# Designed miniproteins, single chains, continued (3): the designs that were tried, part 105

Each design is a single chain, and the fold is of that chain. pLDDT is the mean over its residues in the fold that is shown.

## One batch from the design tools (miniprotein)

Design m11639
Fold by ESMFold2-Fast:
Structure m11639 (fold): chain A 99 residues (1-99)
Amino acid sequence: MLKPVESPEVTKEVAEELLRIGDALDEGLKLFNDYVNGKFSLSPEMREIVREAAELLRQGKPKEALELIREKLPDKDEEELLALAAFASMLARKNIEVK
C-alpha cells in the first residue's frame, strides 16, 4: 500500500487512480523494451508522432507532448495515450533515436 508523505489516509479512489497510472506506465515500459530489442517496429505515421512527442519531452513540454498525441490519435483511450507518452518519454530520456 502507498504511504504518502503529507496524507495520513489513502482513499480507495486515489489508490485505484494510481494503479491505473501504474498500468499505463508498465505498458509504456513494455513497448520501450520491445522496441529497443527489435520485437516491435513503428509504422511511418506512428514514428512521426512518437518522434515529435519525444522532442517536446526533451524540451520539458509534457503537456504539449500529450496534446500532440491526443490530436494525432483521437480514437485511442486515455490509458493508451498515457502508455504512448511514457514510451516517448523513455526514448527521450535515454536519447534513443526514433527509427
Scores: mean pLDDT 73

Design m11640
Fold by ESMFold2-Fast:
Structure m11640 (fold): chain A 81 residues (1-81)
Amino acid sequence: SRQLQLQQALQKAQEYRKKVQEIFKKNSKIVEESRERSLKEARKLLESPPSQVPLMAGRTIRAIGDGVDRVLEAARKDREE
């Protein structure tokens, strides 16, 4: 019957949605942890630039560092949501 077909379709859609949500939860955690580690490592490099970096690059390095800090804050808030 049409009602039985509709119920089966709805049930399959719900199962699919659950699988997609599980994949996103697993991937989002892995990606977030990897991203945060990479950003923290980049931030440390920006705090201790190689001695060969020109003095004039100091302001640029600081500005990039501030940008990385903003992204890390956004990533932390994203995990809370």
Scores: mean pLDDT 65

Design m11641
Fold by ESMFold2-Fast:
Structure m11641 (fold): chain A 87 residues (1-87)
Amino acid sequence: IDRDVKRALGEIYYAIAKLDVEKGDFEGAVESVEKAARIYLSTGDPEDARLAAENAREMAELLEKKGAPQSYIERVRRIAEEVEAEL
């Protein structure tokens, strides 16, 4: 798959995750963040990996602000930590 297509897919999944949070679908949001992170990591570009980690950290903050159960917040923080470990 073309790298630019992968970046676009990562952006789309992250946008879906934010929409899922607005709908109260915290499980869907975490799954979409994980998919976005995997896609960004698959480009092999450290800048995409950094963006994935930043997006996951921002999602954890959004979940906390929206009062999501701690388990979802911890899952997204773990995604950020795993992505950061690849840098």
Scores: mean pLDDT 85

Design m11642
Fold by ESMFold2-Fast:
Structure m11642 (fold): chain A 99 residues (1-99)
Amino acid sequence: DALKKLMKERLAEVGKTEEEVKELLEEQRKELEEFLANTPDEEKREQLRLAAEASLLILLGGPVEEIERLIAQIKDEEAREALRKLLETYKRLVAEAEK
């Protein structure tokens, strides 16, 4: 994964490891899950969870098919479109880096 390699190189340059970034993201994910568990609007909670999961997978260089599946479940048209544009940028960067 070209984007994952690029992020790893940049993190090594700044003195942070890929492992440390993954741990920080996992902690943020747990904090988000606790916040969502305390959100009384079930529909809003589910939508926020889907958007957060898609964003995290893009940042971690996750599988495109899974990201697309999560985005498709988002009901907010603006949020869905923003995430689709982010995914297209991610795909473009991966394609350019693989050359």
Scores: mean pLDDT 66

Design m11643
Fold by ESMFold2-Fast:
Structure m11643 (fold): chain A 80 residues (1-80)
Amino acid sequence: MLEKAIELGKQAKEYVKKGDKDKAIELADQAAELAKKVGTPLAQQAADSAILAKSYAERGDLKMAEGLLENAIKLLEKGK
C-alpha cells in the first residue's frame, strides 16, 4: 500500500505539471485514501497534504497543488 500511495502521488504531481486538473484531482484523492490505510503518523500527514493538494487543484492553483503533492511524496518516502 505505501509503494502504491507513493506511485499515485507521483502520477498526480505529473498531471498537475501537465495542467490536467481532473486526472490530478482523481489521483491525489486515491493517493490520500491509500496513505490513510497505511496508518502511520507520517502517512496520515501525507494524506492530509494530498487532500489539500486536491483542494488547490480544484481551485485552479496548480503550483500550490504541485508543492503539496511533493510534500506528500516526501512524507511517504520518509515513512519507509
Scores: mean pLDDT 84

Design m11644
Fold by ESMFold2-Fast:
Structure m11644 (fold): chain A 76 residues (1-76)
Amino acid sequence: SSMEQKIEEQVREILGKLGVSASQEQIDLLRDFLRKYPDKVEELIEALKPVKDKLSDRDVLIEAIRSVAPDYVPPA
């Protein structure tokens, strides 16, 4: 779908701007977040910048996401 294509483009933009590679788990979390908050891409990038070297830690990634959207619930 066009929405899924936009989400994939946004994930690539986030990872490109941070200069990091991501695991499938991290990519899935970013996709889930962007489906729920499609207008918060720039805020997410800014929240991830200071912790970009620790994004392999799921708790760090979720904490950064929740700084942008406190009500965010990750998938089980």
Scores: mean pLDDT 84

Design m11645
Fold by ESMFold2-Fast:
Structure m11645 (fold): chain A 89 residues (1-89)
Amino acid sequence: MEEVERLGREVVEAVRAGDLAAAQAAEERLVPLLRRLYEEDPVAALRLLEELAAAVAEAAVEQGLLDPEEAARAMAAFRARAEEAIAAA
């Protein structure tokens, strides 16, 4: 749990910094942990995924990195990839 929350914060901070490569690297580390959490507690995993996707989208819009439409598409893509990875077991 703590590591999932830490990596989630790293993704948000990287997006705020405009470092999309760092955001992707943190996402790659986060996805396997979310997958394990989903196997143990699906409700907690989905809740964290939704909170993370919303935080990333908000950070990107606030920092001027993405317009609201781009942020919405990025959030949907991130959520879809993470949910597929979690479901794939």
Scores: mean pLDDT 74

Design m11646
Fold by ESMFold2-Fast:
Structure m11646 (fold): chain A 68 residues (1-68)
Amino acid sequence: MSATELLAQAAEAGAKGDDEKARELLNEAKKASNGNGGLISMADALQTALDAGDRELLAGMAEALKMS
């Protein structure tokens, strides 16, 4: 599974309020990013949104990642 796919799944889980699953997928995505600055930046933004419980931002991030 690619880092982008893991980020999209993490964002979807977070948007649904499944914070545990979102954090697991986000950690996998960070490991799979392999130094890609864009993916790392998205992972950091997703972590911040998840920590804030910003469900609307998480949903928007999931849509953006699916279009990528």
Scores: mean pLDDT 80

Design m11647
Fold by ESMFold2-Fast:
Structure m11647 (fold): chain A 87 residues (1-87)
Amino acid sequence: MSEIQRILSETLSRITAAKNAADAAGDAAAVAEADRLGQEVLQRVSEIVEQYEAGKISFEEALERVKELAEEARRRIDELMARIRAA
């Protein structure tokens, strides 16, 4: 659980940083995109954790899914940050 929480916290911190950068740049669309990504990550991690706690998936499977989600989120953040820097 602590490893999943660490990955989630790190991912949400990166999303918050991207949202703050978008806000500082005056890019309301990028702020909304970062906010939606944060909500999506929270919902999907909650779903994964609930499946694990219900005994439907192993901890290893839950951790793998969270790592894949974090990597997907990182790619989307990098793309958003590249757009902000190009503006």
Scores: mean pLDDT 86

Design m11648
Fold by ESMFold2-Fast:
Structure m11648 (fold): chain A 88 residues (1-88)
Amino acid sequence: SLAAELEEARAEARRMAEEEGEHELARIAEEILDLLEADPENPANQERMRRLAEEGQLLRMKADGKLKTEEEVEKLKKEYEEKLKKAE
């Protein structure tokens, strides 16, 4: 159902908000969800959602690079600690 899909999308937006680099993506996602719940058939709201989706796609591409870098740092730290623990 639409309500279930919106709840799933809001859960994803909350997950993104918990990631330091994803606050802007979470804001855009929440704004789109608010427009979907308010009046999704209004042409002005549809245009606003389209603009927000485009902005979100561009930010997601940039954030993916940032998240990948942060995840790589975390993986490297864990790998380094594991090697030290195993006498390396």
Scores: mean pLDDT 65

Design m11649
Fold by ESMFold2-Fast:
Structure m11649 (fold): chain A 75 residues (1-75)
Amino acid sequence: MSLDLDAAKEALSSLRDLSGGVLSMVDSIRNLLTGQKRYDDAAEIVQAAADGAVNSSPKDVESLRELAEYYRKLA
């Protein structure tokens, strides 16, 4: 079945905190997408997680933003 990326981005951007479960889900999705060379999609997922996690540690949010930028450079 195809991953509904729009639904995943909506869910991630609606989160306020990063939990271990959320980070594990983001890691699974981004690894799947990068394995398929879908770097633009991987960047959007990581960016949505960073945007939704604005109430989390600034360092964790910045790390996600840097990862999204890295994927955009590979696309």
Scores: mean pLDDT 73

Design m11650
Fold by ESMFold2-Fast:
Structure m11650 (fold): chain A 92 residues (1-92)
Amino acid sequence: SPIDTDPLVVEFIEEMKKLTEDAANYLKNELKNYEKAEEVKKYGEEKIEELRKKLESGELRGTQEGVKALEEAKKELEEYIEKVLKEAEEEK
């Protein structure tokens, strides 16, 4: 896919994968919250897939709207992870 050869797209997707993996590992290993670790993994995978579908349509590639879509997807993932981590730390 042309999307898999765009360095900016590849970088954002790899960063989102790492954010998802790091958060899920923290939830599982440090907080012993396996359920929330699985929730974070699922959400990250769904957000990455949604982003790929939007960019593969070709409508956003190489435009300011394309860059904005990458930034918004990463921000939404980061905000979701922060919320889940806070909830997990507040649970008994």
Scores: mean pLDDT 78

Design m11651
Fold by ESMFold2-Fast:
Structure m11651 (fold): chain A 88 residues (1-88)
Amino acid sequence: DLLKRAEELLKEAEEKRDNPEEAIRLYNTAAVLYEKVGDLEKAVEAYLKAGELLKELGYNEEAIKNYKRALELNPENEEAKEKIKEIE
């Protein structure tokens, strides 16, 4: 069940505060699985969370890619728009 796997990975990512690079990997993987099952709201959430961690680590170009992916799935997402503007 891809949905259960996505939810498991999202939860694991939330628990990986001591390993942000692993958390980013888990959030991005969860986002892709949420897209595949059509849960676009959860996919956007996961991409935004990975983007925020990327930004905190100074990976600004990668963070922008995550925020732009979130906007492709939800063009009205004000958080993603604002975060892109703050970096660019």
Scores: mean pLDDT 86

Design m11652
Fold by ESMFold2-Fast:
Structure m11652 (fold): chain A 67 residues (1-67)
Amino acid sequence: SAEEIVRQEVSPEEILARLKELMEKAKKYYDEGKKSQAASYTVAAGIEAVMLGEEGLKLYKKFLEEL
């Protein structure tokens, strides 16, 4: 399927790197009181977490608990 093809074009390592970068940016904007930017990066991180699977969702859940 098209979703499987798109998924295969992006390595798990690249997805994990993007997830970590997005979580770091979300936390930075959250700490700065920039709620709109923080929310935007948090949503983007959630999408990458779903794409990475169980490990991504575990990291994302822990990140949300520490906000």
Scores: mean pLDDT 80

Design m11653
Fold by ESMFold2-Fast:
Structure m11653 (fold): chain A 82 residues (1-82)
Amino acid sequence: LPTGQEIWDLVKKELGLPSDASPAEIAQALAVRLGLAAPDDKVSSALFYEGLLKLLGLDPETASWEELLAAAKERLERLRAA
């Protein structure tokens, strides 16, 4: 099974982000890719994080960033296959 770090790196690669991309940059790129925001919109990191967790069926209070990234990777793979 991939580690949280491996999932994080895969998500960055899939989004075309550099390896040193911040969580905010990853969150914004992911929001655009998932259709939660327009490319030029500024996304609140807190609202995006909670919204994305809810969209992926995760609990915002208990879910880890690693669980979020794993679920996001799965969703992105499904979108790419469609």
Scores: mean pLDDT 64

Design m11654
Fold by ESMFold2-Fast:
Order: sequence, then C-alpha cells, then structure tokens
Structure m11654 (fold): chain A 65 residues (1-65)
Amino acid sequence: EKVELSILTVAAMVEYVAAQIRPEDAPRALEAFEESRKKARELGDQETVELLDRYIAEVRALLAA
C-alpha cells in the first residue's frame, strides 16, 4: 500500500523533472502528482499530501506561464 504510493510519487517526480526541462510536459507531471495525492489521501498520509500540494502548485505555475 505505502509501496504503491512511493512508486506513484517517484513516477510523478520523474515527470516533474521532465517538465523542468520541457515545460510542455507539465500537464503529465500535474496528472501524476494528482494521482499520487489521491493515493496519499486514501492512506491518511498528510505529510505526503502536503509535499505533493507544493509540487502541484509549482507545476500549475509552469502551466500558467
């Protein structure tokens, strides 16, 4: 269960790094983080939710640029 959350979060981080190099990939990073956030909420992992909220805000800023 937490292993699945870790895998989703790592996958989202990879998309985030890609979006830093290619901002056009930001929508993929956003979707990946939102999926990880949903899983973190299901598990009651508030610290991971807060971490993911910060990354989601950064990706949303890239999308608005």
Scores: mean pLDDT 79

Design m11655
Fold by ESMFold2-Fast:
Structure m11655 (fold): chain A 57 residues (1-57)
Amino acid sequence: EAEDVSSWSDEEMKAEQDMIDEGLEALKNKDYKKYEEIYSKASKNAQAQLETVKSSY
């Protein structure tokens, strides 16, 4: 697979990382309420990342 979707602005990357980071914090605290809220607001890419992380936790 050679899908280059790395053409986003730093702003978009920061927003995604912020969402992912918040999701990680929620998972660490076992606060699924926060996780779901963040997940719902996150982009599709961030949502996929969060699901992957949740599975590994």
Scores: mean pLDDT 73

Design m11656
Fold by ESMFold2-Fast:
Structure m11656 (fold): chain A 100 residues (1-100)
Amino acid sequence: SSIEKLKELIKEFEEILEKIEKGEISVEEGLELMIEKARKLYEESTDPETKGIAGMVLNELEEILKELEEGKISPEQAVKRAKAIIERLKGLVETLEELS
């Protein structure tokens, strides 16, 4: 079920990115929603693997939001970094499925 939980997180992140790209929410609002999803998975996960992955993703998203709010990166750079997190999660899920 670690694979299933990570797949659901990826799906939720992709839905949030689609809303950003359609202009339905701001980049800041989208990052806050992604942080909430990652935090929930981190808090609800009891297995070390899912909890560790969710915790790393949470920390990376919080760093992106902080840098964006401080004006250190552009909204476009923030979206690019968020997309890179999703691609890494997809690669990790594929690796975990191959090991099963």
Scores: mean pLDDT 88

Design m11657
Fold by ESMFold2-Fast:
Structure m11657 (fold): chain A 96 residues (1-96)
Amino acid sequence: KEEKVLEVLQKAMSVLFEAGDYAVKNKDQKLMELVNKAFDHLMEAGKALDEGDWEKTKEHLKKAAETLEQMIPLLPPELAKKAESAVKDIREVIES
């Protein structure tokens, strides 16, 4: 489970870096705020995972997925698909 959670975190963070770059180039303050919020939740999930706190890891992963979903309508189609994929991967890991 830990290895799968790390892969999911890495993929989601990659999407956030691309979304953040897009937000900066398009001066989309709302998208940048959502990127930062999702990033904070992924960082907290990683910290909780390192501490062996699976319930806290799931809580922050769930919040990151919810924030990524809020970003989807603000993203170009290619990034939106990557964000949707990341949300799906996060939810599958939480449900396992």
Scores: mean pLDDT 86

Design m11658
Fold by ESMFold2-Fast:
Structure m11658 (fold): chain A 65 residues (1-65)
Amino acid sequence: SMEELKARIDRLFDELLKLAEEKYPDKVGQLRALRAHAERLVDEGKVDEAESILKALEKMIEYLK
């Protein structure tokens, strides 16, 4: 559902932003901009594009942990 997709995106961005604040503070601004973009995609019902961002976030977190 859209609610589940939004919840997953929010959770992954929260996790990634905490990691970036600790290890990559120069990237925090870019990640906040990406989060805003992902939230707009969800609000516009662009599920495929939002899921593409979700998959990219999952990969980033896996490699940075």
Scores: mean pLDDT 81

Design m11659
Fold by ESMFold2-Fast:
Structure m11659 (fold): chain A 72 residues (1-72)
Amino acid sequence: MTLSSAIVEAAKKRFGEEVGKLVEEAIRKGYDRSGTDSGGVTMALNKLKELLGLDEATKVINEGFQLYLKSQ
């Protein structure tokens, strides 16, 4: 599991499929521009901040990070 895919799962779990799809689309664009998962994660954070604000975006990122660690 990549960190970006874990963030999509966290977004879906917390805010539903619609938010998850928007985050996944942002990750795809970030990856296509940078060639890195870090680029995808940056775009995911920006999209979550745009949709939900910084506090809720931080919660989703933290939950995604926990899911990523559990997948190791």
Scores: mean pLDDT 80

Design m11660
Fold by ESMFold2-Fast:
Structure m11660 (fold): chain A 111 residues (1-111)
Amino acid sequence: DPLRRRLAEALRRLAFEVGKLAKIAQKYDPEGADRVMAAATELAHLVSQGAPLEDVEEALRRLIREAQETADRVIAKSKDPELQKEVRDLAEGVTRAAEEVIRALREYHAA
């Protein structure tokens, strides 16, 4: 099933992007890193259980919020422009990957 394959690839990409952000966030904002990982774990659980689309989409929006909030906290505490750019780019990567999962989910449920 091409739609199921696309969704699986989007979810795998999201997990990869989350892992990159969580690794750097663990050093500079460990509580934020824990919140991002908790949101990602809840998302994975909802997907594995075949939860309603609305619940999965809300979990994805929560993941985006937690990623952006941890990035904002790291940026606010740091005076290093290189670190600020890296963390911003990583949070944007999570956001783009999560938005792709939402698109893939909507296409899958519309079929």
Scores: mean pLDDT 87

Design m11661
Fold by ESMFold2-Fast:
Structure m11661 (fold): chain A 68 residues (1-68)
Amino acid sequence: GEEAARYAVEAARAAAEGDRERARQYGLKTSEAAGGPENGDAAVAAASSRLARGDEEGAFKAAERAGK
């Protein structure tokens, strides 16, 4: 969902910035909103992959698609 995707993008951004604590907190929120850690981890991984390529707009969409 939209909420899980929003948290996933924040988790991925925090990880890219080296902020491990913030990445963990948003990762947990993503898992809660996505209905479990499998969906949450998939959403964060999708967002992280897109952000690593400089695709900020695609990060949200990829997270939303992966976090089903």
Scores: mean pLDDT 82

Design m11662
Fold by ESMFold2-Fast:
Structure m11662 (fold): chain A 65 residues (1-65)
Amino acid sequence: MKLEEEINEGIGLIALGVTKIAASRNESLSQEDIETNQRLADRLESLGLTELAEEIRRITEEQAA
């Protein structure tokens, strides 16, 4: 429903924002950060936010290399 969708979108955007900010501050992500972000993405996917989880995983992998 709309309310539930808005709440889930908010959570996903916060998670994505935090990931991007952390990456920006570190210039690149450490192995520990990669694992943490991957777990976060798994959590978002379990909540039905597959698209946001996919984006977090993608940018995390790009920042890892």
Scores: mean pLDDT 68

Design m11663
Fold by ESMFold2-Fast:
Structure m11663 (fold): chain A 78 residues (1-78)
Amino acid sequence: SLEERVRELLARLLEIAQRLVQLYQQGKISREQFEAFGARLQRAGDLLKKALDTGDEAALREAERLLEEVEAEVRKLE
């Protein structure tokens, strides 16, 4: 269902956010990088909310792509 897919992507967003905080606290990324990644995660969160509120499948797919891109970039910084 749409709700299950949004729930799964929200859990993924929260896990990426936690890893990003750890990288910042360890001094592995700059404040500028932390803020830039944070803005992209905020964008993904807004798209997930839009998908839940309106049933917008395109917003869901855009959020998934954005989370995949951020996750891949964050993984390279580990």
Scores: mean pLDDT 89

Design m11664
Fold by ESMFold2-Fast:
Structure m11664 (fold): chain A 100 residues (1-100)
Amino acid sequence: MVISDEELNELARQIGEALEKDPLAALKLVAELLEKALNSTDEQARQSLLSTALLALHELAKTGSPELSALARELRVQLAANLDNDEALRAILDQLKARI
């Protein structure tokens, strides 16, 4: 599925709102971004989705929940190292889904 700029901007807005109100909802939105990136055939859309996920995890790592902060920090490091590795991205998505 090709994601539009409007859909990406709306997801980024929802993540920003969730980061302030519900960090767990923000993690679920990160999982949605990773799933969309893995299913994207457009390289530019894939890069935008992954960049948005990295930014969301960076902000989530600063939250007041030690468990969610630690998970976000770990996932951010793994994601940044594996942006071009679909198998690793799928494993990261599975790990995230198991924790939420």
Scores: mean pLDDT 79

Design m11665
Fold by ESMFold2-Fast:
Structure m11665 (fold): chain A 64 residues (1-64)
Amino acid sequence: SALFDRALAFFRSLGFSDEEAEALARGIEAHPDGEAVLDALEAAWRARDVDRFFALLASISTPP
């Protein structure tokens, strides 16, 4: 999906591994409000709001 491709490109640009970036992108795609979450992650990263960025990231992370 376009959302998956956008999320994958974003996470790879931040230095995540291909495996980590794909897992995070799938988390965005599976989220009921994934596009808004990705927009918020991109905004937090641009603002250098580290606390908000990692809080949002935790909301889409799959437990081991």
Scores: mean pLDDT 82

Design m11666
Fold by ESMFold2-Fast:
Structure m11666 (fold): chain A 85 residues (1-85)
Amino acid sequence: SEFDKYIEEIKKLLKNVPKYLARAILKALETGEVDYEDLKKFYENPDEKVTDEEIQEIIDYLRKHLTLEQLKQAVEALKSIIEEK
């Protein structure tokens, strides 16, 4: 399914994006608001990566709360972060 395709792409992208930046982006796509606490944590720990356990927690959250269009936007946003590095 297209939904599962985007979920699998997000799993791969999360391994290569800073943890707190990924969290801030996903929350902004869900709520339209920036989580400044996650951005502050990114500033303090810019190299912290998402663990495999945290990836599974994020994916479970996304499956419950994001639409197909929001998942597509998440893939593109996470790809953009990797391309800037």
Scores: mean pLDDT 79

Design m11667
Fold by ESMFold2-Fast:
Structure m11667 (fold): chain A 87 residues (1-87)
Amino acid sequence: MEELKKRGEEVAEKIKKTLDELVKLAAEKGVEAAVKALEKELKEAEKEAKELYEELKKAGAEELAKEFIEKVQSIIAEAAKKIAAIE
């Protein structure tokens, strides 16, 4: 359980870092160019998040799974607001 909690924190941080880079690049080059440039990183982050969520559920760690998905959703919502603010 301690390892799964730590991995949840690491995956959430990785997702935040990827989305922060997406926001930065979108402000510099536009949203379409930013998404294209980070396509591999975005796809990898999504896969890693889904895999960990399923692993947490299989382990019976439903509370940790809920905390993890809520944190990821919060990070995504925050990035989406910043992207929406770009002209």
Scores: mean pLDDT 82

Design m11668
Fold by ESMFold2-Fast:
Structure m11668 (fold): chain A 78 residues (1-78)
Amino acid sequence: SAEEDALIREAARAAGLEPTEELIEAVKLELRARKLAPTRENIEAVVREIAEERRALEAQPPSLAREIALALFDAMTG
């Protein structure tokens, strides 16, 4: 919905992520998978986890597993 999309875009920008349509859909799917209501608190928590996972991958030494994980993350987050 437009309200959910707006909250996700705001949370993404606050976390330093580009609010792509792929990221918005990924956050919506994660909320549904975890059976969380699309509240500001739940959206901010999911977006923060995505941002932290991205930063953790970037901080790891170069490896094939890291390169694959980053490529999959980039496909989702832009």
Scores: mean pLDDT 79

Design m11669
Fold by ESMFold2-Fast:
Structure m11669 (fold): chain A 89 residues (1-89)
Amino acid sequence: SLKELQEKADELYERLLKMFEEGKLTVDDLIEIARKLGLPGIVKLFERMKKEGLTDEQLKQILRTLASQAVIRGKVEEVEKFLEEIEKK
């Protein structure tokens, strides 16, 4: 259902935000997630934003986009496995 997809996107967004705020997740890790999701336009956007600097609002918009795209593309488990590998380091 749409509600279940939204809840899954919100959970992934919250995890990404927490890991980024805790310094466990870098902008380069977010670019890698975008590559895993097959989003070349978003990769280029993130690379430009990294060069110019990211505001807190821009970062949150990026994280929501990655979470939503992971759900839409059926790649939530792939992203979650990537995050688990980062947490083990």
Scores: mean pLDDT 83

Design m11670
Fold by ESMFold2-Fast:
Structure m11670 (fold): chain A 107 residues (1-107)
Amino acid sequence: MSAELRRAAEQVEEQAKEAKEYAKQGKYYLARVILNEARRVAEEAERAGDLLSAAKALKASGEIRKALGDLKGAIEDYRRAAKLAEGVDPELAKEAEKKAEEVEKEL
């Protein structure tokens, strides 16, 4: 919906890759900074009714949480992303649900 929210969601998806690298290096503070931004973008997108941008940001949040060892948080974010994406991006919804199932097996 919003070009600005869409750009922000794409930015946090890209930054999630950097956050995963920070987590691998033990730089948990830097990974959490990106996590907080992904969650902020998701909340703003949901308030605006931009379900696609919210789903993308939540998927990014889930990926960062998984890298930080927060498996339960990752599952919650992936499942929420799948729910929001279901009507707007079925491929994203399927991918997010699959990621949640993969993390659930690690519990």
Scores: mean pLDDT 88

Design m11671
Fold by ESMFold2-Fast:
Structure m11671 (fold): chain A 76 residues (1-76)
Amino acid sequence: HMLSEEEVKRYAAEISAAVVLTLAKNGRITPEEAAEAVKRIYEKTGDKELARRFADALESIDPEAAKLVREYIEKA
């Protein structure tokens, strides 16, 4: 099974977002930095569902940071 370029990009985005959430949950980065990283991942992928899923996870850490991600998705 050969991964397509789009599959590799999507897989990389999922991993990047998961790492960012783990760093935020463990206090290694701020929730605001995590929100910014998720916004950048959304800009690269255009995947609103992925960004929404990570905003939901971020809400358990900081609801204001999650709101920043959701507002950004709505404007796009």
Scores: mean pLDDT 79

Design m11672
Fold by ESMFold2-Fast:
Structure m11672 (fold): chain A 58 residues (1-58)
Amino acid sequence: AKVLLPDGSYKEVDIDDLELRPLSEDEAKLLGIKSGYKIVGFKKPVEGVKVGDVIVTE
């Protein structure tokens, strides 16, 4: 999955290491994206990624 970083770049991560929830329409609009997920936890820590980071789906 692609995590959107603060500099506007993307980091590839294994989605199975993440606990995710879908973004609401309002959250997606505020971020300027069509859809995605928010990281709410980790099953395994992922370097350079934190809780509250966004995965962009399209």
Scores: mean pLDDT 76

Design m11673
Fold by ESMFold2-Fast:
Structure m11673 (fold): chain A 75 residues (1-75)
Amino acid sequence: SLVERLADVIAEFAKEQGKNPPESKIRELAQELADNAETALRELREALERADELGMPPSVRRLLERIRALLEEAL
């Protein structure tokens, strides 16, 4: 269920950017995030803390916040 929810979030972001990657590639990325959830969550929190400093686009911030929330619910 975590992999499926991560895949949905990634697919929505790709569509927003005008891209339609194969489902297999989206699931591969989602699986990598799920398999490394604690490390991914730490890195996401650090990136979001520095979002303003890095000039992070709002679309990217929304993506990272959604992934963070899913990982926090799973851990």
Scores: mean pLDDT 84

